# Designed miniproteins, single chains, continued (3): the designs that were tried, part 21

Each design is a single chain, and the fold is of that chain. pLDDT is the mean over its residues in the fold that is shown.

## One batch from the design tools (miniprotein)

Design m8698
Fold by ESMFold2-Fast:
Parts: structure tokens; C-alpha cells; sequence
Structure m8698 (fold): chain A 77 residues (1-77)
């Protein structure tokens, strides 16, 4: 897998989480904290994609790990 292919996958993940955040934000019963966490995951995946595009694999992996941590917090409610 090339760095460009890796960046593209993370861009798609960022777009998916942005869509999830928009849907959650439109639902008055979804806590704002949940919406903020979804937006945070999208932001981290976008930054990871940018880091892969720049060849900064170490930064990209750290950003991915942070996104995975936020996703784990979402799974716990």
C-alpha cells in the first residue's frame, strides 16, 4: 500500500465521521459531547491523511492512535 493510498483511506474515514457528526448534531437527543467526539475523530483522521501525504509516518501513526482512543471513548458511551 502506497502512502497516497493510505492518505486516501484516512480522508474517506474523516469524511465518514464528519457525516456521522452532522447527523448526530441534527438530533436533539444526542449529547453535544458525542457530536464533539465524532468531529474530533474526523479532525484526527484528516490530519493523519495530511501527515501521510507529507511522508511523516510517525506523526500520522500518533494521530491514528489518538483517533482510535477517541473512538474507544465513544464505544463506552
Amino acid sequence: MTLEEKAEEFRKEAERYEQLAAVADSDPVIPKETVEKLRRVAELYRKAAESYENGDIETAEKLKAEADKVREELNKG
Scores: mean pLDDT 82

Design m8699
Fold by ESMFold2-Fast:
Structure m8699 (fold): chain A 62 residues (1-62)
Amino acid sequence: SLKQKIIDLMRKQGWSQKDIDEVEDLLNNSSLTDEQLQQIIKMIENGESADTVISRLKGLSK
């Protein structure tokens, strides 16, 4: 799934377990589209910080 791909990418990028858990909670408690999930994947692949990705994800999960 796209959600699992995000989790795997966060681990590969060396994110803390705390940041990974926060993103996983946001993904599980939001109705994000596949297009929005793909945007998050691109941000992580581009080396964006955990704070930036989490802030974007919170904005999308209104």
Scores: mean pLDDT 82

Design m8700
Fold by ESMFold2-Fast:
Structure m8700 (fold): chain A 66 residues (1-66)
Amino acid sequence: MSEEEKLEFLKRAARTVLTHYKDKPAEERRAIVRRAVEQLAEDFGMSEETKEEALRYADELVEKAA
């Protein structure tokens, strides 16, 4: 899996998590999605750069919904 594929995987996971918790407050949604992305990045041995990019994407999704 390339770094681009890993990033897309984390972004897809972030979208899925946020969709599942759409009715939760923004602060709770941010905490949940960040934890999920960090755990997946660790489990799959993803680079810090890929993890940071996915976390930034997740934060942007939460901000747009607020």
Scores: mean pLDDT 80

Design m8701
Fold by ESMFold2-Fast:
Structure m8701 (fold): chain A 87 residues (1-87)
Amino acid sequence: DIERARRLLEEAIRRLQEVMKRMGLGDLADALRRQAERDLRDPSRQIETAESLRELAETLGKMYPELEEEMREAAELAREALELLRS
């Protein structure tokens, strides 16, 4: 269901933004939100968006061990969305 996948991606974006803002990366968080808003409006880009969000969350979790659990949760939301978009 495309609507369910979109809601999962919106939640993943929200979690990533909150973490980035806490890290002092507010400009990066705002850039992520703007890019994701554009990509989520285009159904052909939703799979690519889900993959990018999963990769970003996994990378941040590896670079910042203190964020590993929160990033794992964000990555799981993106993976679930990706599975729904591919089904």
Scores: mean pLDDT 80

Design m8702
Fold by ESMFold2-Fast:
Structure m8702 (fold): chain A 97 residues (1-97)
Amino acid sequence: KEKKLEELKKLALEVMKLLDELTDKGALSPSKASSLSFMLLTALVEASLGDYDTAIALLEKVKEELERLKEEHPEAAELLDKAIEAVERMIELVKEM
């Protein structure tokens, strides 16, 4: 549904803003932030095309990388938890499409 795609885009923007904050704090490299942002944007494209399985797989990879970063940077755990929660909400939205 179109409204779910709009909410998905809003959540992706929220995650991208959190990735910028993580980069500013030194918990995430600019190259890694770019890689994660590219995966998020690709997931949005796949979802818009009806390839929900690929979209979910990409979002799960983003979530796994954020969880790994949380182990490496416990000082950034609060920002990482917010990003993980937003990605989980994106996965649930795609499952409902």
Scores: mean pLDDT 86

Design m8703
Fold by ESMFold2-Fast:
Structure m8703 (fold): chain A 79 residues (1-79)
Amino acid sequence: SHMEKEKEDLELLLDYEVKQAFLEIIDAVSRLGDASGGGPQGQADSARLDQTKANIEKELAELEKRLKERGLDPSRLRG
């Protein structure tokens, strides 16, 4: 039904926005880590953040594809 479509669209948009916010947090933490200096532990922490970022970016790409297939453009929410 139309109402079920609207609910699913909203849930997908919210999931996309939450993952985008999480990606921004990961980027900020990565930048803070870089500013704090890179020893062996810093490199290991950076690698974990890079892997987490790659996983979130993959999930975002899949969500963006699904949103576009439904006629929704998540970029419109950002201006």
Scores: mean pLDDT 74

Design m8704
Fold by ESMFold2-Fast:
Structure m8704 (fold): chain A 90 residues (1-90)
Amino acid sequence: AVSDLKVSGPKEIKEGEEIILKAKDAAGKEGKAKVKYENNKLIGKNTEINGLKLSIEDVEVKIGEIAKLKIKAELDGSSAEAEIDIKIIK
């Protein structure tokens, strides 16, 4: 079961850049999610590592703004969410 999801990673992203966010649950299970900024949009790539599924909803955001990014983790029919703020820089 997944619970108490914590997310860490870069808090800034540039046009065309891809960053990696790390997710960890209360049991110490780890996942990684990739996020790219292009065309005024943060695009999350869903991943699965050792049964831990991470999903990110795409967010429309402009350069100079901050997006609140939601990461959902699913494992064995349980789910948890965490948020991280990402600033779009020049």
Scores: mean pLDDT 79

Design m8705
Fold by ESMFold2-Fast:
Structure m8705 (fold): chain A 94 residues (1-94)
Amino acid sequence: SAAIETGRWLANTSTEEQLKYLAERAKEAGLDVEEVVKKAEELLKEQNERLKEELLARLREEGAPQAVIEEVEAKSDEEQARELLARAAEEEEK
């Protein structure tokens, strides 16, 4: 259930909101907020790029039409990451 809740929160929460949450946690923990936020932005960018590649690989494996693949490639990495996280959250609730 914790994984499902985290997946849903990530899918429905903007990058800005995620970074704000991390900044608040870092402040409470007595960490360097600027350093934590900067590192989190880098990790989120890398994660979004990876999730987009995984989605595209899955669509190709499933034999999706080329037009659909091209449409997905044209979307931002953030939009694709949200779609993949939302699907993962739904699948876990089965």
Scores: mean pLDDT 67

Design m8706
Fold by ESMFold2-Fast:
Structure m8706 (fold): chain A 110 residues (1-110)
Amino acid sequence: SERIQRARSLIVEGRLDEAEKLLLSILASDPNDIEALSLLANVYLLQGRLDEAEKVLERAEEIAKKKGVRSPLILETKASILTAKGNEEEAKKLLEEAKKLRAELGVTEH
């Protein structure tokens, strides 16, 4: 989605309030957009809004489970939340799982 790419650019630029508004607009149209939910959780985490980040990520995990899909972005976002909570060991495990999943799904890092 062009709007998802714009949200990613806004996050990279540190324009977190604009990224939040865009992601909420995407979710108003598609409330089950796992990528938009995962990016919104990351935005909330970067804003220091940990409880809101966890709630949005939990929703993304529930939707992924119902659809039978595995998402490296969900694992990576969960790892970031665990790092913020001081659980670095579990965060490292999730990042390794996400890396393996990216390779399995053909989504490789360049």
Scores: mean pLDDT 87

Design m8707
Fold by ESMFold2-Fast:
Structure m8707 (fold): chain A 76 residues (1-76)
Amino acid sequence: VEEIMKEVRKKYGVDDSVLDKVRKILEEAEKNGLDLSETEVTVEGYGFGRPLMDAYTTADILRELGFKSATAVPLP
């Protein structure tokens, strides 16, 4: 996870809020022994604006990292 997070930080130049979301999802996948290429993830963004934008950016990064599917879902 640390090696992947170092690459994500360097490649995408995103805020710590996005990095924290990516890290949490990757650590959960590693803990559960999940194959990313077979794993589908939903990233919840509460409200509108920055939290939703962070969710979309997180989903994009997760797809780039090899998740089968990653979708940002706006919460009302």
Scores: mean pLDDT 73

Design m8708
Fold by ESMFold2-Fast:
Parts: structure tokens; sequence; C-alpha cells
Structure m8708 (fold): chain A 85 residues (1-85)
């Protein structure tokens, strides 16, 4: 399941870069949120609230420092892809 989501993320990233399809960026973000829910037990709702500046302390408490760095790297990559489109 985690491996399947990882493959879907890579496929979507490739399609976005090839087609310049910004709509697929939104789907990529959703798929990444689903992956985090499976790895960390942090719900999509909690991640959405954190993006709005709500409950970030609780998310940081649930994630190991290593996993938090992976989260930050993925968010940075999404932002970079938005700029490339």
Amino acid sequence: EIEKLKEEILKLAKEILESRDREKLEKLQETIDELFELISGISKEELENARRGIGTDEIEAKLSPELLEVVKELEKKIKEMEEEL
C-alpha cells in the first residue's frame, strides 16, 4: 500500500512535468497526504489544519525528526513543481 502510493506520486509528478497540468498537482498533494496518514497515523484533516496554521504542535509531536524532514522535503518539491508549471 505504501509502495503503491509512492509509485502513484512518482507517476503523477512525471505527468505534471510533461503536461504542465496544474490540476494534477492538487491530486499529487492529496496522494502525499494519504501516504503520511498511512506512515504516521496523522489524518488528512490534521494535515489540512496544519497548513492553515492549526494544530502544528500536535503533528510535530506525532512525527519523528527524520519523518518530519521527509515531510518538509516533499512539500518543498511540490512548491518547486508549482513554480516550474
Scores: mean pLDDT 61

Design m8709
Fold by ESMFold2-Fast:
Structure m8709 (fold): chain A 70 residues (1-70)
Amino acid sequence: MTPVERGARLFVEKIFPIFGSLGWNGESFRDMTDEEIDAFVDELVKKGIIKEEEREPLRAFLRHLREQAR
């Protein structure tokens, strides 16, 4: 499983159920910077939504999602 595939599974299972409460949609990722992606992932780790080892796969997926939204 690639980091992007692992990140996609993680997003669907842990992030997508709370996605609406964060005010996010697919278009929100189009103009996101790498720093904004890193800050988002850092917040999820700090809140215990994801583990430290899941940071890199989720970051890879969010970057992939950003490219798909452009």
Scores: mean pLDDT 73

Design m8710
Fold by ESMFold2-Fast:
Structure m8710 (fold): chain A 80 residues (1-80)
Amino acid sequence: KEKVIELLEELLKSHELTPEQREILEKTIEKVRNAKSIDEVLEHVISASVELLPLAKEDPELLEALQKLTLEAVNLAAEE
């Protein structure tokens, strides 16, 4: 889950985000940090990606970063 948190923090640092995007990412980082299971990490990442998807349609770099984030969370959940 550290790699997922790192990717979320990188998004906050590297991209010019709207206040709405920033709030979603900050809340997601907190939820991931407090997650008790890998399933909860995946749920929080998917929820954030869905919320950010309409905003990412006009930002290809943000879309790519969200895809990478989702892939890392899925890989984490797939490893038993």
Scores: mean pLDDT 75

Design m8711
Fold by ESMFold2-Fast:
Structure m8711 (fold): chain A 65 residues (1-65)
Amino acid sequence: SEKLNEIAKLGAEALKYISQGDLEKAEEIVGKLREMARQEKDPAIREFTENVIKRLEEKIKEAKE
C-alpha cells in the first residue's frame, strides 16, 4: 500500500534522526505520524501507524537517558 510505504519511510527517517542525536527533527516526524493516524479511517493502517509511533517514542526516550 502507498500509505503503508509512506508511513514506513517516515519511521525510517525518524530513526535516522534519533541515531544522529537530532531528537527535535525526530519529534517533528512523530508529530506528522500522529496527525496521519488521527485522520486515518482504515483501522489496519491506523494500528500500523500507532505501532510505528510507539516504537519511535520509546527510542526517543532511550536517547534522552
Scores: mean pLDDT 87

Design m8712
Fold by ESMFold2-Fast:
Structure m8712 (fold): chain A 78 residues (1-78)
Amino acid sequence: MAVVVISPDLKVAYEEAKRLTGEALVGGLDSAERLIRVAMKTGLGVAIASDDFEKAEEIARKVAKELGVDYEIVRVEL
């Protein structure tokens, strides 16, 4: 199952994703669809730095539906 961690702080998002999955991709909302897609195909975690939690979750849901995979969203609010 793919894990998508979203936080306004890039370091916080990355450390949480790495803690949960061992290895994680990291980026901002502008690269989110690409990073989430790679993570879901490979089983890696992904950390998205954004205060727009709804948009990041919408992207994750769309990609998961297209790929037919299960995923988990973790919000880390500050």
Scores: mean pLDDT 85

Design m8713
Fold by ESMFold2-Fast:
Structure m8713 (fold): chain A 55 residues (1-55)
Amino acid sequence: AEEVKAELQALLDEYRKRIEEVKKRFTDPEEQEKAINKLREEASKRVLEIQEKVR
């Protein structure tokens, strides 16, 4: 259980960092939103998969 929660937090931290990177890389608000939205979808899927294992 502890391992799964650590994995989930690590995943969320990784996507938080990726979002910060796209904000730096894309100065265009439209491109930023597109990239962030894609990352949010990916993160949501993986978070749900991990959470299903927890409880």
Scores: mean pLDDT 76

Design m8714
Fold by ESMFold2-Fast:
Formats: structure tokens, C-alpha cells, sequence
Structure m8714 (fold): chain A 72 residues (1-72)
């Protein structure tokens, strides 16, 4: 159930708060490279989006939406 997943996410946030940010950055780089973006530009954009996510400015969903717009 979603309540059990939420409890697991809260436990991860306490012990591994940076792990979701690193995972998002890696997934954004992989997505951008698969979409034909240059490796250097993909790393820069993914790092920027992951930083905004870490600051609570954007959601994971919004980060992928911005990556998709850049890849157009």
C-alpha cells in the first residue's frame, strides 16, 4: 500500500537523503544521451536539474519535463 511506501521513503530520507538526488541526476544524463544530447551538455543540465530538485524547487516529474524540452 502507498502508506508503506511512504514510510520507506521517510526512512530513506533520514539515512540516505542524497541518494534520490544522485539517482535522478544519473537517470537524467542517461535520458538526455539517449535523446541525442551531447554528453557534456547532458551532464551540465542533469546537474542543474538535480540541484533544483535537491533545493525543493522542482519535482522529479518537472525535471524530466525540462529535460524533454531541452532534447527537442
Amino acid sequence: MEAEERALREAEARGQAKQPVVKLANELVDYLRSAGVDDRDAQILAGELAKEYAQGRITREEAFERAREYAK
Scores: mean pLDDT 72

Design m8715
Fold by ESMFold2-Fast:
Structure m8715 (fold): chain A 68 residues (1-68)
Amino acid sequence: MIIKGKILSGTEDEIEVEGEDGNKYRLKILKKLSEDEFEVEVENLETGEKSKGILKLLSPKEVEIELL
């Protein structure tokens, strides 16, 4: 599943994203894969569900999250 979203806030290790599905997600950065791609832990803040994903930076404020 791919979620497109906007970065609401972030640090070097943790980013909060609002998805186009209306849910908020907390992403913990685990590993840098490339300049714009990161392995992340994804937490859905509405449900508390956690999964692994790949974060792709499209711009300084726009992302895609691929849930694994």
Scores: mean pLDDT 83

Design m8716
Fold by ESMFold2-Fast:
Structure m8716 (fold): chain A 106 residues (1-106)
Amino acid sequence: MEEKRKKLNSVIDKAIEEIRKILLDAGMDEEVIDNYLKWVRDELNKIIDKLLKGEISIEEFKKEAAKVQARLHLFLLMEGVPVETIQRVQEVFDKAIKEIIKILEE
């Protein structure tokens, strides 16, 4: 349990840091970035905790993670982030979710 949660936290931390660097490079304000990324981290942790407690299935986890991703995409569009930059953020998010699912299926 503890080792699995540690691996999950590592994947999330790496993804958040990669996304933060992409958005900083795009010229987005650091405080605004940190507020959105805190929300993403909090939402992903809630969904992971529900899955680890057996409250939701892996399919429900995928659906809820897709909602977090879609909402982040909308926030970045509203901030005027270029579509190509949002696409890079989406690729980091997709890779992180795949890694999380692999760990959860162990």
Scores: mean pLDDT 87

Design m8717
Fold by ESMFold2-Fast:
Structure m8717 (fold): chain A 135 residues (1-135)
Amino acid sequence: AEDAINYLLKEGDELTALVFIGTLISLGNKYYEKGDYDKAIQYYETAAELAEKMGWPLLAGRAYYNLGIAYEKKGDYEKAAQSYIRSAEAFEKAGNWKLAAEAYRHAADSYEKLGDTENAEIWRKKAEEAEKKAQ
């Protein structure tokens, strides 16, 4: 998988990269549905990093969002919050303020589960700001 990724980044075209990232997300979804969250995390993380390197913020945002959900299912709320923040920032870069607001709300919820009220308040305010821009 890593050798194929390195080949695509070096020798592959934009369409080949898009198909590969889509395949990684689909594999992540398949393992997530099976309850194999560790494999789902690996596929979503690789897809998100590749989408960022390609400059595709909407696709990166979706992959980071799925990564956050997979970390939540493992109970890793700190990594879930970080993944949702990266998702929201990618959606902001894509101009999708509605999805950015949703991702920031999930980040705030993850910090609440950690008992981190201060960070939960920060990301809740970011969600409200993004929601106002979506209107």
Scores: mean pLDDT 89

Design m8718
Fold by ESMFold2-Fast:
Structure m8718 (fold): chain A 114 residues (1-114)
Amino acid sequence: GELSERVLEVFREAIENGWSEEEVYEKLLEVFMEFAKENNLPESLAEADAEIATEVFMMYRAGESDEEIIERVLAWAEERRLRETGRPLSEDERYALRAYVRGLLRMVEEAANA
């Protein structure tokens, strides 16, 4: 989709230009914020998506395995949910997040092989 194309372009530019974690986060945040505005989604969702996408990209660059990246993102999201609501992620939320991270990993792999 249009969002995936924009995210893929950020990953490509980050690889080509050797962007820092902060630069990757700022560019991903711009992309997710614009998508949120276009689709009437909350700003907090854009921030969470940018944090996840940045961390996935940085861990991939560090040579972490796909499963290590997925489990680390799930652990981070679980801790955040527990802090904010006192409840863990549901099974459906864990499944959706795992699918989302796998999608991000495919985009990072495409960017790296361009």
Scores: mean pLDDT 87

Design m8719
Fold by ESMFold2-Fast:
Order: sequence, then C-alpha cells, then structure tokens
Structure m8719 (fold): chain A 66 residues (1-66)
Amino acid sequence: SKMEEAREAAERAIEAARLAARFRDKSGLVYSALRRTAEGFIEYAKELDREIGEEAERRVEEILRE
C-alpha cells in the first residue's frame, strides 16, 4: 500500500540522517550526500502520505540538530 511504502521511505530517510550525523566531523562530502538522500526520501514519503513524510522530516531535523 502507499502507506506502507511511505513508512519504508520514512525509515530510510531516518537511517540516512543517522549515518549523516556520524560523518559530520569526518567528511563534509559524505555528510552532504547522506543529507540529500534523507531529503529525497522525505519528499517521496510526503508524496505518498503527507503525515508520515512530515513526521519523518521532524525526526530527521532532530537527528541533524544533535
């Protein structure tokens, strides 16, 4: 279903953000690439289910703020 695919996209966005955070002080190149990957999955999740995508966006923002 669209909702299940949106949840999978949201999960992948969160995983990419967690990995990006680990590279913040190690490689700007890797950090930027993973951040863009997370943003792409958030956008896709929003297209499938706005609420799931918006929640993923908030969680990604939290992870990257730390």
Scores: mean pLDDT 89

Design m8720
Fold by ESMFold2-Fast:
Structure m8720 (fold): chain A 84 residues (1-84)
Amino acid sequence: MTDEDLEEQAKALGVPVEIIREAYELAERGGSEEEHIELFERIYGVSREELELLARYANGPEAEQARGRELLAELYARLQAARA
């Protein structure tokens, strides 16, 4: 991955390029699932439990997908409040 690719991803996610670079380095060295989850928790301020619940809802039936969208909206609202 090039520096230009990292900058594009950082802009799309609204995070510093250093965070994307850290994620790329973790992926390249074969970081564990735990390390990726910890990085995601630091970026978005969400817990491992909430991430697992979102993944489960996304792969579930329509009713669970609807609950997943509600949970995602709630997490997004918490992130916006924390950044204010």
Scores: mean pLDDT 67

Design m8721
Fold by ESMFold2-Fast:
Structure m8721 (fold): chain A 82 residues (1-82)
Amino acid sequence: MKYVAKTEEERRRLARTVLFLKEVYGFSDEEVAKILGITPEEVRRLIEEARKEGLFDEVLKEPYPGSLEDQLKILEAIKKKP
């Protein structure tokens, strides 16, 4: 299933979630893609877009600017990791 970010706000939220999973938890592009139900190519695209917008720096300034739902998805992925 495809995780859809249609607005600029949704795209930033998704990008922050991707960055958080990679930088804080150390997940690979493949692992993040599996968690979010998107392709590794889409993960890389989101990271590149976040980098261009300076959103990468926000991950370091804010503990986690994503929604509670995004945080729950991260926790569920960690719990289900074999």
Scores: mean pLDDT 63

Design m8722
Fold by ESMFold2-Fast:
Structure m8722 (fold): chain A 78 residues (1-78)
Amino acid sequence: GKLLTELGKQPYGMAASLVLGGYEAGLTPEQVADIFISLYGKDAPYVLRGAAERLEKAGYLEAAELARKAAEIAEKKL
């Protein structure tokens, strides 16, 4: 459907999956921030916020909160 096509084209789909996996593995917001900085550099806070919005819309509220906290930490480190 249209929604699945739009989601597949968004750069945050894989990022959301990575945050969800990190949440399930018990990673801290700082660990998630460090991973995203290593992968996305200066864009890490922006990507993490995109991932948080995707997770929230999918009903993964706790993983979305992990992504938001990681974004705040990434901004402070950059």
Scores: mean pLDDT 79

Design m8723
Fold by ESMFold2-Fast:
Structure m8723 (fold): chain A 85 residues (1-85)
Amino acid sequence: TKDLILELIDQFLKSKETGEMIRLIDEIYNLIFTSLHGTPTEVQISSLLSKVKDILEKYGEDNADKAREEAKPYLDQIRDLINQS
């Protein structure tokens, strides 16, 4: 559901471990695929999630705070898209 996706985004923003952040992104991706499959919104959110994943891979395990800060604008965009759907 949309509420669960928003809760997972909030958990990501509170996370201090890159491994947890990666797991949360994968869960959000699966929910988006299940809930919004075949819509333009799915394509837009999947693209934003891919950018977040690239940021997490770039910073690795030792820089969770920097990864979170750089990822935040993309997560805010995902939140807006979910709320508009």
Scores: mean pLDDT 82

Design m8724
Fold by ESMFold2-Fast:
Structure m8724 (fold): chain A 57 residues (1-57)
Amino acid sequence: SHDEEAAERILAGAEEAAARGDVAALKMGLQEAQQLSDPAARERVVAHLRALLARLA
């Protein structure tokens, strides 16, 4: 589905951004994740990005 594909792209981009310490890219990914229509995918992706941001702090 579109939400599943979007979630996978956001997570892949977030992993790359986190590896580089790119907080701005992670924040953009978080904003994009909040637009996901599927509540389960949205919750999972948002939680993952928030955890990555917390680890970089």
Scores: mean pLDDT 84

Design m8725
Fold by ESMFold2-Fast:
Structure m8725 (fold): chain A 68 residues (1-68)
Amino acid sequence: MSPKEQIIQTLRELVETYSREDPEAAKVLQETLKKIEELVKQGASLEEIEKVFTEGMERVTALLLERA
């Protein structure tokens, strides 16, 4: 599996997991997935995709921390 495919696969698994447990976190993950799929379609670099992935993960973490 390529690094780009691995990131997409990871996001899909996270969306599935959080959709059951935390719909709001799942929404953020789904938005991140859509953004990455669009970037892949446009031929974006791995660096651009990794940046969006990291930003999405930080957003989920911030959301979870605000609830604590």
Scores: mean pLDDT 81

Design m8726
Fold by ESMFold2-Fast:
Structure m8726 (fold): chain A 80 residues (1-80)
Amino acid sequence: MSALLDSILALVTNPELQAAVASIKAEILASTDLDTKIALLLELNGIVTAMETDPATKAQINALIADIIAALLAEKAAAA
């Protein structure tokens, strides 16, 4: 997960969006609750959709977010 979040941060060229992504990344990594991590990833998706102006970068970041959410849902299923 950390490597995928680092990839998202590296794709962002807007300094304000980069700061927002870094903040949400820190919250995701600090959380121990899978539901909270998923909620923060959905919030990140909303921020990227609102602030990222390049369609290709936006699509790539949203695909990475979807991959992380899928991995967390699989982890939650395995833990239950």
Scores: mean pLDDT 81

Design m8727
Fold by ESMFold2-Fast:
Structure m8727 (fold): chain A 87 residues (1-87)
Amino acid sequence: SIEAVAAALEPYARAAEEAKTPAEAARAMGRALEAARALGDEAAVAGLAAQIRAFAEAVRAKAAAGEVPEAEAEEAIRIAEEALAAA
């Protein structure tokens, strides 16, 4: 159910909100995507995957603008891409 998916994703949503670095946010989002996949919620998987792709693009743009260190951006993007590639 939607409620069961929301409850399972709540710890990762909190971790993403409390993230102090892009890499921490990417890890939280990746765990949320893994949890959604484990629950078999294809709509949640699609929505989270779209958010992770948007996040990676935003991080890349921020690094280009000098707002985020390049090494931190590269790590966050790597984590995001690995989460998206996982079956």
Scores: mean pLDDT 79

Design m8728
Fold by ESMFold2-Fast:
Structure m8728 (fold): chain A 83 residues (1-83)
Amino acid sequence: MEEEIEKKINEFLKKHPDATPSELEAIRIALELKDYETFKKIEQAKSREEFMEIIRSNPKLREALVKRIKEDGERRRALARQA
């Protein structure tokens, strides 16, 4: 399953090399949740505005993304404090 998720993320990156870390994280979460309908909508998004609207319309994806961003931020701050 993990290999399929990485494969799909790599395919998205090839089509959208300017994708932000937040966009890649949202795609990973959608695939982990097996929400292929939301993943298809993200693939079809023509702009970052459309992508953000897809995230806003999916409360499970939004909550998971917010949690993961907070966890990553806290990890980075902990590392900076130890420096």
Scores: mean pLDDT 71

Design m8729
Fold by ESMFold2-Fast:
Structure m8729 (fold): chain A 93 residues (1-93)
Amino acid sequence: SEEEERRQKLIDEAVAYGRDKGREAGQTLRKEAEEKGVTLTPEQALDWARRVADEVAKEIREKYKDLPKEEQDRLAGVAASAATEEVLGELRR
């Protein structure tokens, strides 16, 4: 119970971090595209989402470096996924 609650809390924190970073990056990119009068292609949007996700994954691994690698990989994965969804959500405006 307590161990499951602790694992869920770490997942929730990683997801929240990914969402916040993805939203911020997506909003910034959307604003820059609007100011330049350019429309991002789906391929460009995916490439940006990938870059943000990679950065978030790296940050999560550094934050949780004292955890086993398997746990770091899981937390990095859920955070990166959340960041990807937020970036693409902002760019589908």
Scores: mean pLDDT 88

Design m8730
Fold by ESMFold2-Fast:
Structure m8730 (fold): chain A 79 residues (1-79)
Amino acid sequence: SAKEEAERLKKEAERDAKEGDELLEEGDKTGDLETLTRGIGLKLRAIGDAWQVYLLAKKGEASLELAEEALALAGGKIP
């Protein structure tokens, strides 16, 4: 169950990071503060989820590789 939860959190982090990066790029192009704010919120949520995967990995409840992937995805820009 902890492994399944970690995989789910990684997927959510990946999705939120991608959508967040897309909204940040859109908001930068349009100057739309609401779009930028939504993008920031999604990036913060992605970072939180990735950090939860890392905490699970530290407890031996998930793989360290999965945690590293989640953190990289949450901190990176898409593409």
Scores: mean pLDDT 80

Design m8731
Fold by ESMFold2-Fast:
Structure m8731 (fold): chain A 105 residues (1-105)
Amino acid sequence: NLEKLKSPDPQVRIEAGKEALSSEDPEVRLAALNEIAQLPLEVRRALLPVLKEALSDEDPKVRAAAAKALAATGDPAALPALRAALSDPDEFVRATAAEAIETLE
């Protein structure tokens, strides 16, 4: 349930983001990444570790959304993971990672 991502409590939003990104349903993980990219900066940055893990997701749509969400953190600590994503087998993931790197540099 993605409704907790709209909680007024930042800690509830952070835990909801972690839970949603661990879902067995790739559509839930994709929806979570799209919502996380729109959350306040403090919540996005707190989710940096699980966003980096999402770059290794089995679904290329999830990996591309993770690259966008990492760019939205504004945190250069995301750069090593995004540079690794430049070698992704999916062309769209590679292109999205390149755009994310340009945003953070």
Scores: mean pLDDT 83

Design m8732
Fold by ESMFold2-Fast:
Order: structure tokens, then C-alpha cells, then sequence
Structure m8732 (fold): chain A 70 residues (1-70)
């Protein structure tokens, strides 16, 4: 099963985590989320590249800085 890691940065990490959960739910994806300070780490399970990019887009539209970790 393909997993896609995503890193989020926002002054309100709870808000960032909520936006990530909602974006994943809209696409029918399972997501694992961990918060550390102002950084939120997410892992999308079974996501296609297009689905992962859509999640990133949704996060950025909500004012959350989002990227793939490398």
C-alpha cells in the first residue's frame, strides 16, 4: 500500500490538523496525523499522486503551508 508523507506548518497546529482530516475525508483517504509544536506531520494511506496533490492544494487554500518532506 502506497503511503504519502506530508508536512504542514501553521501557527495553529490544531487548525492545520483539522483541515488535513477534512481534506482526507473528502477524498476517502485514511490519514495518520502527529503534531509537534507548530509542525503537523501527516501520512496519507493508499493515496494516488493526484489525490495527494489535491490534499496539498486544499491545505494551501485554507492558509496552511503544506509540502512533501522530500
Amino acid sequence: MTVVPIVLTHPDPEYAAEVLRKAAEELGLEVSIRTSGDTVGGVLHGASPEQAERVIERLREAGVEARFPG
Scores: mean pLDDT 80

